Designed miniproteins, single chains. Designs and how they scored, part 105

Each design is a single chain, and the fold is of that chain. pLDDT is the mean over its residues in the fold that is shown.

## One batch from the design tools (miniprotein)

Design m3865
Fold by ESMFold2-Fast:
Structure m3865 (fold): chain A 67 residues (1-67)
Amino acid sequence: PSEEELEEEILEALARMALAVELIYARNTGDKEAALRAVEEAARRLKEKGAKEEVVREMIERARERL
């Protein structure tokens, strides 16, 4: 794969990891608002780093649906 393709895969993996971490946090603490804010901040940073809009959107949508 090209370096560009590797960067895309890494950003997708980071998005999935960030979402998973915050869903676990919300489940364990009950603080859904803090978890959602953390996901939104992570999504913004990932978008700034060049993550695909689709990846960022799905991350936020899943967070809102599950929180």
Scores: mean pLDDT 83

Design m3866
Fold by ESMFold2-Fast:
Structure m3866 (fold): chain A 74 residues (1-74)
Amino acid sequence: SMEGKESTERFIQGLKTLLDQAKKAYEEGQFDRAKELVDIGLEVADTLKKHPELTEEQKKEVDKIVEEGKKIKE
């Protein structure tokens, strides 16, 4: 449905924003903030992966964002 596509796209954009904010926080030495933003992003990604209208391309995009986020949390 159109509502489902809009929902998945909004979540993916939210994940990208969280990842960008986490990277910026990490670069600025705000390591606790960076980890907090990654944790929020991982929860959003887990919810999104359960969405029935998530496409294969969207799944790959989410997986890439999760991988980048995990590197920050180290």
Scores: mean pLDDT 79

Design m3867
Fold by ESMFold2-Fast:
Structure m3867 (fold): chain A 80 residues (1-80)
Amino acid sequence: SFRERIEELRKELEEAKKIKDPEERAKRAKEIVDRGAELYVEARRRNAPEDVLREIRKVLAEGNDLLMEAIAEVEAKKKS
């Protein structure tokens, strides 16, 4: 179900947050965002309930925030 796939993405996101290396964290966050975006397109195409779409959007927002934070850390490391 979409809810099971959302829960899997949330678990992966929590594990990604624990990654100390910003390059590896960025890579994992990008993989989660890409999969979440695919899930959102599929859910919309299949007319999933709004609560499901909202939960996918939350995962995408959190994943994108993690990705942007990790990228900023990588870029700061390159300049220092």
Scores: mean pLDDT 87

Design m3868
Fold by ESMFold2-Fast:
Structure m3868 (fold): chain A 57 residues (1-57)
Amino acid sequence: MSELELLKTLPKEEREKALKRLIEIGVRKIEAAVNKDNKLLDELEEEEKKLLEEMAK
C-alpha cells in the first residue's frame, strides 16, 4: 500500500496533517542523506514507518 493511498482514505483535516508531517520527514531524510548521517536517516525511516502505521489504523 502506498503513502498516497493511505492519505486518500483519511478525512480532509487528518490528510492535511499527515501530508505535512510526511513532507517534514522527507525533507529531513534528504538533509541526512546529503550529510551522510546514516544514524539520523535510520531514525527518520522508523519515524515515517510509525506514521504510516498510525494512518493505517
Scores: mean pLDDT 75

Design m3869
Fold by ESMFold2-Fast:
Structure m3869 (fold): chain A 61 residues (1-61)
Amino acid sequence: MDLSNLSTAELIDLLKEGKISEEEARKALMEYRKLSEEEADALIESGGDTQAALRRLLARL
């Protein structure tokens, strides 16, 4: 599966369906969406909700 052509939402959906691992989703977000590891982890934990991911990142400060 070519993860480089998938949107952020599609990557998160694949993770939720168990079709890719959390590590694969994190790597794809970092490589193809140019997110930091912390940003990728927050987005994964928030199920692709960017506002929720931002709140999680801010709460860690």
Scores: mean pLDDT 74

Design m3870
Fold by ESMFold2-Fast:
Structure m3870 (fold): chain A 63 residues (1-63)
Amino acid sequence: ALAWFNHGLALWLLGRDEEAAAAFREALALDPDFADARAWLELVETREETPAVRALFARLSRP
């Protein structure tokens, strides 16, 4: 589960939201109680129209 979650998070940071959502679904298929994977899946699927949120996270991560 954790490996799929980390893969999904990396894909989301790269802007690959569809692939990130698929990875989070795989994490939840292995561990349905994985709260972080569920929260991130909801974020990607319901907030994909807010690219500004992703831009803010990218800005906060820059040196």
Scores: mean pLDDT 69

Design m3871
Fold by ESMFold2-Fast:
Structure m3871 (fold): chain A 67 residues (1-67)
Amino acid sequence: MEKVKELEKKGKELIKQAEEDYQRTVAEASKLPPIEAAQRATEALNRYRELKKKVEEDVKSAIEKAK
């Protein structure tokens, strides 16, 4: 189905954008003192993982509705 392919593409785009945001945040955090850098990087990783999981769930739900 055409809609399924579009949903998968949108999901991948959102995940890639989140990954880029994560990498950018880690790069900025590297300029901070070690403890603050580690905390910032951990928070960014958790945000990325949460967003990735949410996007994957949303795509799955949308595919089920497209039947």
Scores: mean pLDDT 79

Design m3872
Fold by ESMFold2-Fast:
Structure m3872 (fold): chain A 56 residues (1-56)
Amino acid sequence: SLPAPPDEIGKLIESRKDLSLEQKHEISLAIANKDFETLEKLVSKEILEKVKKFYE
């Protein structure tokens, strides 16, 4: 089985060297609030699909 989606997604975002600490915080809030419109602007399609699958 895959690791827990929130932990996996969090680690993927934290490993992104191209994102500022503020951007990582905004992404975490968008994930918690299911704000997919904000996520589409801030993250790759792969991360967005992982978040959507977690909430399905």
Scores: mean pLDDT 70

Design m3873
Fold by ESMFold2-Fast:
Structure m3873 (fold): chain A 71 residues (1-71)
Amino acid sequence: VDEKEVKSALAEIYIGIAKIDYQKGDKPGTEESFIKAAKLRREAGDNETVERIIETAREFGLDVEKIEKAV
């Protein structure tokens, strides 16, 4: 297990949390979890997945400009 592998696994966990929060109507929690997932993916060097996370956040109706500024 290396740092990039751990960060990628944590990012997937945060995406799962974001989906649960979204279903509960917790928009702030959903946004925070997407930001955390995107940051972890960027730190792992996976910029392609960062773009996909931002795209998914847009589909969820989140403030993508705020998310992009935070990542």
Scores: mean pLDDT 81

Design m3874
Fold by ESMFold2-Fast:
Structure m3874 (fold): chain A 78 residues (1-78)
Amino acid sequence: SEAEELIKKGQEAFKAGDLEKALEYYEKAYKLAVEAGDWRLAAEALLNMAEVYDAMGDKEKALELQQKAAEYYQKAEE
């Protein structure tokens, strides 16, 4: 899917050290996943965003995104 491809592009940007571009790709993937009702993919996008914020030293934002991802994983199992 387009959202899955965007997650992959975000991961490549993150490995290249382009944190801002990684966030842009993950945010787009998250929006598409939510619109499609793909709660698992939405959670994965949020976890990838959390890793970026953690790498930026923003531990508080990373924890918030991890918490939100856990809620979407729970929703995916319903």
Scores: mean pLDDT 89

Design m3875
Fold by ESMFold2-Fast:
Structure m3875 (fold): chain A 80 residues (1-80)
Amino acid sequence: EKEKHLEEADKLLEQAIEAANRGDYKTAGELFEKAADHYEKAGNKKRASLAYRFAAIMYEKSGDKETAEKYRKKADELEK
């Protein structure tokens, strides 16, 4: 199960980067958020934190400052 969460997280991370590269920041944010959730379920706090930080950046670029702040805070909490 943990291995499958890592596989899904890596796939979602790749899709998020592709969405960001085409300027689809809202979709990229959602995909980074999903990748982060799968990294958390796999027990990889460091990768989860990084993915949440990327989600925050994408949401900020999409104009969703409130959601960006939420995931920035979550990333910081995981990096303790």
Scores: mean pLDDT 86

Design m3876
Fold by ESMFold2-Fast:
Structure m3876 (fold): chain A 111 residues (1-111)
Amino acid sequence: TEEENREQGVDYLHLGNLAYEKKKYEEAIEYYEKALELLPEDDPFRAVALNNLGRAYYELGKYEEAIKAYEEALKLDPNYSEAWKNLGKAYEALGKNEEAKEYYEKAKKLE
């Protein structure tokens, strides 16, 4: 059922988080992608899964992929302060300090 698919999506999100905590970032990415396949388009956990996907890419030094995931999370939830903060961190890692500052300021306004 749709509800069973959603619950499986949440389970994969949880498995991704466990893999992330163990620093198994490639495995975390696979679980987050499975979560996104199962979660409905309007599910609030989609933004969470995208933000966490971005965090896993960031830990692998894949900053451009991290940025894309954070931007997708923010498209779904523009008030997701943690995703704005993470977007700033990724831009800072690329040496784009002015853009990073703007995103950190957006995150602070939402807290």
Scores: mean pLDDT 91

Design m3877
Fold by ESMFold2-Fast:
Structure m3877 (fold): chain A 100 residues (1-100)
Amino acid sequence: SEEELEELRRRIEELTEELSRLERELQAAIAAGDWERARELLERIRELLEELRRLVEELRRLAEEAKDEETLLWADLEELSLAGSELVAESQEKKIEAKL
């Protein structure tokens, strides 16, 4: 439904903003050499990425059923953004593990 799609979009936007905040904090922790804090932040980022991926997949499925082309495009763009964040997180994880 339209309301269901709107609710999912709002939730994804909220979590994406939280992800961006945590990613900035992670970069600051790494720059400061605070590897314990970086590990904690990375764990939170990984949890958010998993939740976001599930929500985006659900949004995409519902948008396909509703033939909502605008929401499908938005979901595809979000999926690309998440893939990028996942690659960055994987790279940072290896770096942090090497320092601990």
Scores: mean pLDDT 87

Design m3878
Fold by ESMFold2-Fast:
Structure m3878 (fold): chain A 66 residues (1-66)
Amino acid sequence: MSKEELLQQGREYEKKGEEARKQGNYREAYTYYSLSSGYYLEAGDLESSERSTRKAAEERRKDREQ
């Protein structure tokens, strides 16, 4: 993938994670934020990768509480 394609995938999965979170599907949100973080990391966007990693960790915590 090109850098632009990786950034686009990162944004799309981050969006899907947000949608899953709003529905209360914490497991799905964790998966999407984790994928988003990976794509941002491959693209060299460390700030967005770290943001998505933090969101994934929070969703994983909420999933384990259910």
Scores: mean pLDDT 85

Design m3879
Fold by ESMFold2-Fast:
Structure m3879 (fold): chain A 77 residues (1-77)
Amino acid sequence: NDEKIKKLIEELKKELDELRNAILAGTATPQEIVERLKKISEILRELQKLGASPEVIEELKKLRDEVVNLAAEYLNA
């Protein structure tokens, strides 16, 4: 389980970085932003199900919320 948790954390961080970069570059469509945020939320749920530490989950949620706020600014600009 620890190895699976570690891989999912890496995947989540990569998904967040790629989405952030796409939004900042102006290349992400609204549909792509929605689908990618959905995938990020699914990875977070899987991490919680696997018993990732509460501190790690809260840190990852904070990173997700930063990207959600960035997406909201991008779509409302």
Scores: mean pLDDT 84

Design m3880
Fold by ESMFold2-Fast:
Structure m3880 (fold): chain A 79 residues (1-79)
Amino acid sequence: AAAEAAALEAEARALLARAAELFAEAERTGSEELRREAAELAAEAGRLAVEAAKAAGDPRAEEMERKLEEQEAALREAL
């Protein structure tokens, strides 16, 4: 159980790092395609983080999912 949670968390962090790189490139180039890809990777990373919390038996997993959706909406509004 802990091993599965750790693996999902590591994958989520890797996707977030890649999303950040693509967001930076999209800002430099003005690429709508890269910005869209970055947003999709960030969303996937968030979902994996929630799955990791569920795998760990964290009762806050549902709250984390809600907070993630709020943050995603705020980021899209800011862009």
Scores: mean pLDDT 77

Design m3881
Fold by ESMFold2-Fast:
Structure m3881 (fold): chain A 91 residues (1-91)
Amino acid sequence: EIETLEKSIKEAEEEVKKDPNNILALISLGNSYYSLGLVYESQKDYEKAIEYYEKAIEAYEKALELRPDDESIKEALEKVKKKLEEAKKKL
């Protein structure tokens, strides 16, 4: 549900604003942006899907800067990058 994802994004954005090094908030942002990208892709809104996949990548990259050896963040990042390239091929 888009409204639930938007709420999660807003809450995580507020936490990142208070503490830019909040890894859990950055991961939550990445997860929520990725989920929103999937929703828009399912609606064939590839422009919005790409926008949210790019935002998810940015959030995960910031989290990875704080924890460079975190394999779960690396895997999430690669998964979103693959979805981004797939969505771009649909334009």
Scores: mean pLDDT 87

Design m3882
Fold by ESMFold2-Fast:
Structure m3882 (fold): chain A 96 residues (1-96)
Amino acid sequence: MSEDLWLEVDLAVEMIRLAVEMNILKRALEKGDTEAVKEAMENLDKEIERLKQLIEQAKQRPLSPELQRTVAGAEQMLKEAEDLKKKAEEFIEKNK
């Protein structure tokens, strides 16, 4: 089995998990539920860290064109997640 295939699957699964947590946080922010926002932000942080580790692992080796595209998509999603986290932190600060 190709190691690139397993890494691509791991990245895809983690990207799906990150997208789910981003949607949960967005909904909590829309509802103005400070407790739900705090919980969703903690879960988002865990998925951000996991994705960062997978991206770093991928960059330690020669990448196939498919894996290069997956890594680029993951890095873009990571930036969007970090932006959303900053908005959540500002919401929590204002509602202390």
Scores: mean pLDDT 84

Design m3883
Fold by ESMFold2-Fast:
Structure m3883 (fold): chain A 62 residues (1-62)
Amino acid sequence: SRAEQIVAGARAFIASQTRHLPQVLRYAIAELEAALAEETDPAARAVLREAIGEFRRQLAAL
């Protein structure tokens, strides 16, 4: 799905970054929240919410 592609892209972007990780995570969270605001499919919304939660936990652990 598009939501799965967006999440996969965000994970790849985060994984490719060794510098500025807090900024990268904040950017990824903002992008996923924007995607969630435009998403009407419940399954896709669940995928986006789970990824946002995952990235927020990663950010909090830094």
Scores: mean pLDDT 85

Design m3884
Fold by ESMFold2-Fast:
Structure m3884 (fold): chain A 56 residues (1-56)
Amino acid sequence: DRPAPPPGGVFGKYSDEEIAERVVATLRAAGLTPEQIREVLEQLHKGEGIKVLEVP
């Protein structure tokens, strides 16, 4: 018997993993570099959202 409420973390992160995988697939299809993909994933992890990456 669990007296504590659910952590409300990993279960709510289901969509997060699905979204991340779809984003990575889309970025790879668009021809982005692994470095740019890594930065996008890091921003998603922080929860700040995805910002536009410009390559001069």
Scores: mean pLDDT 60

Design m3886
Fold by ESMFold2-Fast:
Structure m3886 (fold): chain A 100 residues (1-100)
Amino acid sequence: SASEEAARAAEGAARAAEAAAESGGATGAAAAGAAAAGALAAARNAKRKGGNEEAAREAEEAGREAAEAARAAAAGDAEKAREAAREAEEEARKAKEAAE
């Protein structure tokens, strides 16, 4: 379903955000940013198709947190990147639970 696709995209974004926070490099930050954009797009698609609204909302939040982690990693703020990546993981987990 569109909600399950959004939850999977959110999980991917959270993993990319964690990798970016650990590596602290531009390449990791760019990958996390791209994954975050994907999660946001999937969440919007789920909302448009009348999927599970809770899952879509939580996937959108995971995408926003992953984008914040990517920006922090690119700026060299490892602490902020780790905090944002952790929040992305929590929201992705909630999205998965709501979509199932």
Scores: mean pLDDT 85

Design m3887
Fold by ESMFold2-Fast:
Structure m3887 (fold): chain A 60 residues (1-60)
Amino acid sequence: KPSSEETAKLVAYAIRGEAAYSLEGNVEEAKRDYENALKIAEKSGDKKTAEFLKKKLEEL
């Protein structure tokens, strides 16, 4: 499946959020990045990715 611009943004936000949380303990940046990724997943109908991101947000 070729990646779309929105898929690339989702992946970038998810990776940045994980790095912010795991490497710097920056919960505020991680939450913002995961919320942005979640918004993209929900708009694209990617329920599996949206569910994963919701769980990540609950763990912050």
Scores: mean pLDDT 78

Design m3888
Fold by ESMFold2-Fast:
Structure m3888 (fold): chain A 68 residues (1-68)
Amino acid sequence: GPARQRELELARHAALQLAMAEARKVAPGQLPDVTVEQVSEDTVLARATAGDHTVEVRLTVEEALALL
């Protein structure tokens, strides 16, 4: 439903921001390439690649809501 879609969008946003932040720490000065996808009913996966480094952040909707 609409509430679930909003929760999933929040989780995508949170995972993306965390992956970008971590990629900037491990590869300073590199522009990260980032993707985010839904991997299950309640879980999203963000990948950020910067230089030779790849960072993955997996968040459930519950975990993303706890970040508020």
Scores: mean pLDDT 83

Design m3889
Fold by ESMFold2-Fast:
Order: sequence, then C-alpha cells, then structure tokens
Structure m3889 (fold): chain A 79 residues (1-79)
Amino acid sequence: MSEKALELLEKANVLLRQGKYDEAIKFAEEAIRLAKEAGDKNLVASAYYLLSLAYEQKGDTEKAEEYRKKANEIIEEIK
C-alpha cells in the first residue's frame, strides 16, 4: 500500500540531512504521488512538510510557505 511511499519519504529525509535538497525534493514528490494513490493523508502531510523544509533551505520561501500550508491543511483534516 503506502509502504513504498514511506520508503521514499525516509530516503528523502536522509537526503535532506545530507544537504541534497534537489534529490530530497524528487523523492518526496514521488512519495506524495504514491501516498495520494493509497489515500494515506498522514504520509502526504509529512511529505509536504519535508518539501517545505527543502525549499526553505534552497531559499525558495514562496514554495516553502505553500507546502507548509498544504501540510497543515491535511493535518487539521485528520485530527
């Protein structure tokens, strides 16, 4: 189900910690695609949050804020 999406998100987190922001973004975007297909809102929110952090580190404040809002909207829906 969402196991592949979780694996991709875990890889994205490792890449983010290594400063490989573009690679982290790529893996997080694929994780979002698979998590949405699986209906895993929690994983989608986590991946959007990771995208927010990656874009913030790249200096793309507009995209960082956009993904942070998307993550928060989903988190509010599931709580």
Scores: mean pLDDT 84

Design m3890
Fold by ESMFold2-Fast:
Structure m3890 (fold): chain A 55 residues (1-55)
Amino acid sequence: SEEERQKLREEAERLGVLGVATRDKELIEKAIKIYEELGDLKSAQSLRETLKKLF
């Protein structure tokens, strides 16, 4: 549903922000996977670039 997709997007945003702030590669990778499952390839790609820059 659209509500479920929105909640997953919000979760991906939280995990991405937390992962970057704490330099936790696993959290960033989880956020990327959620964005990919949602079909948000732009957000997934942006986080991948951030991941490569940090690690």
Scores: mean pLDDT 86

Design m3891
Fold by ESMFold2-Fast:
Parts: sequence; structure tokens; C-alpha cells
Structure m3891 (fold): chain A 81 residues (1-81)
Amino acid sequence: MDLKLVLRAVGLALRAIGLLLDAEKIKDEEAKKKAEELAKKALELAMKALKEEDEEEMKKLIEEAEKYLEEAEKILKEAFE
């Protein structure tokens, strides 16, 4: 297994967990729900990547997790104005 890919997946999982904790502080209920859903999807994909033995498939899961995490981070930033 590529150690760099493993570290990326672990980092994404930790970022997603941190985002879920920060989302609890959002006052806008709709923005909170959207951020939580995207962060949960990112966490699920990162966890799938860690279980994946095919490096190419693992890269795809990591890229998809990054996309969801970036979208969740944008919602969080906008919610705090």
C-alpha cells in the first residue's frame, strides 16, 4: 500500500471529524445539515479508501472525499459570514 495515499486518507478522515464538530456551532439549521451531510460523506469515502487494496481505486476515493470536504468547508465558511 502507498504510504502517501494512506496518510492522505487519514488526514481527510481527521479533517471531516473536525468539520463535523465545527458544524455543531452553525446557527443556520439548513447550512448545518448540509455541512454535516457532506462531511459524513467525506469521512465514509476516506474510510473506504483506507480499506481499499487497489491504489488506483484508493486515489479515486480520496479525490471524491476531498471534493465533498471542500464543499462542506465552503458551507461552514459562508455560515460564519
Scores: mean pLDDT 82

Design m3892
Fold by ESMFold2-Fast:
Structure m3892 (fold): chain A 59 residues (1-59)
Amino acid sequence: TPEIEAERAEARRLRAEARARGVTVLELLGREEELAVAREIADKLIEIGDELLAEIKAR
């Protein structure tokens, strides 16, 4: 099935990349997840900062 072939090819790519970097596949995937979470937190902090600044200016 095309889906199974694509999944297998992706798994092979990830293993090859992990080997080239000298890390495990789990560590490679963990970095991407951590980056996504960090970006989300940063966006949330900016929003909170803007709200606090608006509240101070309203006084």
Scores: mean pLDDT 74

Design m3893
Fold by ESMFold2-Fast:
Structure m3893 (fold): chain A 86 residues (1-86)
Amino acid sequence: SAVEAEGRRLLAEYIATEDPDRRVALLEELARLAGRVLSEKEREIVRAIAYRDYETLAKIAKELGIDVSPEELKADYEAALAVSRA
C-alpha cells in the first residue's frame, strides 16, 4: 500500500541520517503516518531515541518495568542498524 511504502521510505531515511533533529522529524512523521498522536512521555522517548540518549531510555524503560542498561540498549540499537543496512 502507499502508506506502507511511505513508512519504509521514512524508516530508510531514519537509518541513513546522522542528524538527531532529522531523526526526531522522521519519527514524528512515522507516528503521524500511523495515525498516532504522541503524548508528552512518548515525545520524550522519541527525542531520546533520535539523540541516542541511552541513559534517558534506560531510565524510562525502568519506569515501565523493563530492566535494561544504557550499554545493552546501545548494543541492541547498533545490532539493529547493522541488520537494517544488510
Scores: mean pLDDT 81

Design m3894
Fold by ESMFold2-Fast:
Structure m3894 (fold): chain A 64 residues (1-64)
Amino acid sequence: SILEELHNYFLENLYSTLSLEQKLAVLKALELVREGRYDEAIRLLEEAGLDELAEFLRELVEAS
């Protein structure tokens, strides 16, 4: 699922390098993804400086 792919990418590539504020943004983005609010999740990640994760989520949504 999109939610599982995003969560796995976060854990494998970003978790150890993120600030607390960025980690909270990821948790909120995962909630938005669970709700089907993909555009809001992408925007939130971009605003948090998580451009790589935002691009990954965009690719997952476009591939679905």
Scores: mean pLDDT 81

Design m3895
Fold by ESMFold2-Fast:
Structure m3895 (fold): chain A 76 residues (1-76)
Amino acid sequence: MSIEELQKKIVEYAKKGYEAFKKGDYEKAIKYYEKAIEYLKKILEDESASEAQKEGAKKAIEEAKKLIEEAKKKLE
């Protein structure tokens, strides 16, 4: 999978996670954000990814983790 394909999947899952969160489907939001993190981690492991792309991926992983924590709090 190319970096462009990974980025497309990340955007897809982030959008689905956001839409699920807005609808109150917190369990779905968590699953979609976890999928986005999986693809973000693939960017970190990809030798063709630039340092800027890897830095962006690290920041996006931290933001997705915060969104997962917020969704988990809503399920309590």
Scores: mean pLDDT 86

Design m3896
Fold by ESMFold2-Fast:
Structure m3896 (fold): chain A 92 residues (1-92)
Amino acid sequence: DKLEKALEAAREAKEAGLLAMKGGKEGLNSGIAGALGGIGGIFLAEKLKDAEEAGRSAEGAGDAAYLGGKRAGSEEAIELGERGHRLGEEAE
């Protein structure tokens, strides 16, 4: 259950980061951080089966994507970033 939540959180943080990057140059750096952190969380969950570390990675990535979404004006990035943070925290 926690491993599935961590994986979902990491995937949502990755998507949020990518959306923040697409929203404009103002969101680019934070969007990249969100996307890369989400990818790292997916790796931690799928390959290492580490729900706790994957959850922490997704939480941080979700926060970065949320910031990028706010800067870029991407409502979808904001929503997915917030969700990635919450699910990542629950997976810890």
Scores: mean pLDDT 85

Design m3897
Fold by ESMFold2-Fast:
Structure m3897 (fold): chain A 67 residues (1-67)
Amino acid sequence: SEVLELELTGSVYEIAAAVYLVLGDKEKAKRYLEKAIEYYKKALEIDPENESVRSQLEGVEKKLEEL
């Protein structure tokens, strides 16, 4: 599924952001969170009712605001 591939890609970027936050690199963390948002939004363009992707997008947007 294209939606699943986009969701998994977003999740990989979210993991990368978490790693950079642990390392203290807030600028790289922000960039990777923004990339996660891009991929989750692309998944929602294909499947707007996908609750899993919506939940992940909300979580990433909240993390980005906290930086």
Scores: mean pLDDT 88

Design m3898
Fold by ESMFold2-Fast:
Structure m3898 (fold): chain A 61 residues (1-61)
Amino acid sequence: SMEDKKRLEKVLKQLEVIIKNRGPEVLESAILTLKLFARRINVDEETLKKYIEKLKEIAKS
């Protein structure tokens, strides 16, 4: 749904900020948090994979 997409985007933005502030050491924890949230709102696997890749990309920057 549109609300679930907005919530997912908000969580992603918060995790991006955490990775930028604390460094790549928190990437595993951020991915776990994203996966748990995605499971609760039944996001599709392809969308989840795309967001995980985005977090990994931010951690490399």
Scores: mean pLDDT 82

Design m3899
Fold by ESMFold2-Fast:
Structure m3899 (fold): chain A 109 residues (1-109)
Amino acid sequence: SNPYPSQKEIDEISKRPDIEEQLRKWIEELRRLLEELRRRLLADPNAPQSRLDALREAGRYLDQAEENLDDRKTALRYLIQAFQLLRLASDPETQQRLDALRDEFIANL
């Protein structure tokens, strides 16, 4: 199953009057989770390199989302990419926290 918004849903979300504020809030929350995950993975000598690579790429997409906040559709697409990569870098408990943050973001639109 694809838990991420379709192109039509992205188009609808991008038209919300408070979308920039909600995108900024979601970027901030995802950056906090990224830093928590980074600290945990760096403290684990058995952490797979693929998780560290996914986390690095997620950070890059969060930067791209923040730089493109004036183009809300582009920002939202980068944010979805960052979210997917954070999920790949995460354990099941952290994936549940990520899904809860996504649901909160959608509920606040």
Scores: mean pLDDT 81

Design m3900
Fold by ESMFold2-Fast:
Structure m3900 (fold): chain A 101 residues (1-101)
Amino acid sequence: MKSLKEVLRELVRRLAEKYGFSDETIEELLKAVDEAESPVEALSRVLQIVRKHLTPEQAAEAARDIGLVLEALSGRNVEEALKEFDPETRELIEKLRELLK
Protein backbone atom coordinates (compact mmCIF):
# COMPACT_ATOMS: atom_id res chain seq x y z
CA MET A 1 0.00 0.00 0.00
CA LYS A 2 1.48 3.35 -1.08
CA SER A 3 1.52 6.46 1.13
CA LEU A 4 0.41 9.88 -0.18
CA LYS A 5 4.08 10.86 -0.73
CA GLU A 6 4.86 7.60 -2.57
CA VAL A 7 1.93 8.09 -4.99
CA LEU A 8 2.90 11.76 -5.50
CA ARG A 9 6.56 10.76 -6.17
CA GLU A 10 5.38 8.21 -8.78
CA LEU A 11 3.17 10.85 -10.48
CA VAL A 12 6.04 13.39 -10.57
CA ARG A 13 8.45 10.74 -11.94
CA ARG A 14 6.02 9.88 -14.78
CA LEU A 15 5.56 13.56 -15.73
CA ALA A 16 9.35 14.16 -15.62
CA GLU A 17 9.95 11.16 -17.92
CA LYS A 18 7.37 12.63 -20.36
CA TYR A 19 9.49 15.83 -20.59
CA GLY A 20 12.78 13.91 -21.01
CA PHE A 21 14.47 15.08 -17.79
CA SER A 22 17.84 13.69 -16.69
CA ASP A 23 18.06 11.31 -13.70
CA GLU A 24 19.71 14.17 -11.72
CA THR A 25 16.73 16.50 -12.38
CA ILE A 26 14.23 13.72 -11.56
CA GLU A 27 16.06 13.16 -8.23
CA GLU A 28 15.83 16.94 -7.51
CA LEU A 29 12.07 16.82 -8.24
CA LEU A 30 11.55 13.77 -5.97
CA LYS A 31 13.49 15.51 -3.16
CA ALA A 32 11.16 18.54 -3.50
CA VAL A 33 8.17 16.18 -3.07
CA ASP A 34 9.77 14.50 -0.01
CA GLU A 35 10.49 17.88 1.68
CA ALA A 36 7.02 19.37 0.99
CA GLU A 37 4.43 19.59 3.77
CA SER A 38 1.42 19.31 1.39
CA PRO A 39 0.63 18.06 -2.16
CA VAL A 40 0.01 21.67 -3.29
CA GLU A 41 3.44 22.75 -1.94
CA ALA A 42 5.06 19.71 -3.61
CA LEU A 43 3.51 20.54 -7.01
CA SER A 44 4.46 24.23 -6.62
CA ARG A 45 8.11 23.28 -5.91
CA VAL A 46 8.09 20.82 -8.84
CA LEU A 47 6.80 23.59 -11.16
CA GLN A 48 9.63 25.94 -10.05
CA ILE A 49 12.30 23.26 -10.75
CA VAL A 50 10.67 22.40 -14.11
CA ARG A 51 10.74 26.07 -15.21
CA LYS A 52 14.53 26.18 -14.61
CA HIS A 53 15.24 23.17 -16.89
CA LEU A 54 12.68 23.54 -19.72
CA THR A 55 12.23 25.85 -22.70
CA PRO A 56 9.37 28.40 -22.34
CA GLU A 57 7.06 26.17 -24.47
CA GLN A 58 7.84 23.02 -22.44
CA ALA A 59 7.46 25.00 -19.19
CA ALA A 60 3.99 26.14 -20.35
CA GLU A 61 3.00 22.51 -21.12
CA ALA A 62 4.31 21.34 -17.71
CA ALA A 63 2.47 24.21 -15.96
CA ARG A 64 -0.75 23.17 -17.74
CA ASP A 65 -0.27 19.50 -16.71
CA ILE A 66 0.39 20.50 -13.07
CA GLY A 67 -2.63 22.85 -13.18
CA LEU A 68 -4.85 19.97 -14.39
CA VAL A 69 -3.54 17.76 -11.54
CA LEU A 70 -4.35 20.52 -9.01
CA GLU A 71 -7.86 20.98 -10.51
CA ALA A 72 -8.49 17.21 -10.22
CA LEU A 73 -7.18 17.13 -6.63
CA SER A 74 -9.48 20.08 -5.72
CA GLY A 75 -12.45 18.14 -7.20
CA ARG A 76 -13.06 20.64 -10.05
CA ASN A 77 -13.55 19.49 -13.67
CA VAL A 78 -12.08 16.11 -12.67
CA GLU A 79 -13.27 14.10 -15.71
CA GLU A 80 -12.11 16.77 -18.21
CA ALA A 81 -8.74 17.19 -16.43
CA LEU A 82 -8.11 13.41 -16.33
CA LYS A 83 -8.89 12.99 -20.07
CA GLU A 84 -5.60 14.83 -20.85
CA PHE A 85 -3.53 12.05 -19.18
CA ASP A 86 -2.72 8.42 -19.98
CA PRO A 87 -4.58 5.70 -17.97
CA GLU A 88 -1.68 5.02 -15.55
CA THR A 89 -1.25 8.73 -14.74
CA ARG A 90 -5.04 9.07 -14.25
CA GLU A 91 -4.96 6.16 -11.76
CA LEU A 92 -2.19 7.90 -9.76
CA ILE A 93 -4.16 11.21 -9.68
CA GLU A 94 -7.31 9.34 -8.55
CA LYS A 95 -5.32 7.58 -5.78
CA LEU A 96 -4.03 10.99 -4.62
CA ARG A 97 -7.62 12.33 -4.50
CA GLU A 98 -8.70 9.35 -2.34
CA LEU A 99 -5.71 9.80 0.04
CA LEU A 100 -6.50 13.53 0.45
CA LYS A 101 -10.02 12.75 1.79
Scores: mean pLDDT 75

Design m3901
Fold by ESMFold2-Fast:
Structure m3901 (fold): chain A 57 residues (1-57)
Amino acid sequence: MELRHLGTIKANGVEVELFADVNDPELVKAAEAGTEVIRRFKDAEGRERELVVPLPK
């Protein structure tokens, strides 16, 4: 699995770095269509969080 840095966002006042698998077919399709996707990530405390983000260029 190859992860690409998507960017840094501010979630609930905390800065979070986002990574996504460059081979994720859902991410590729969403990027081509210009749609938002829901991503799950681990925060600094190791908890799973769900976030809706616009895909970066």
Scores: mean pLDDT 55

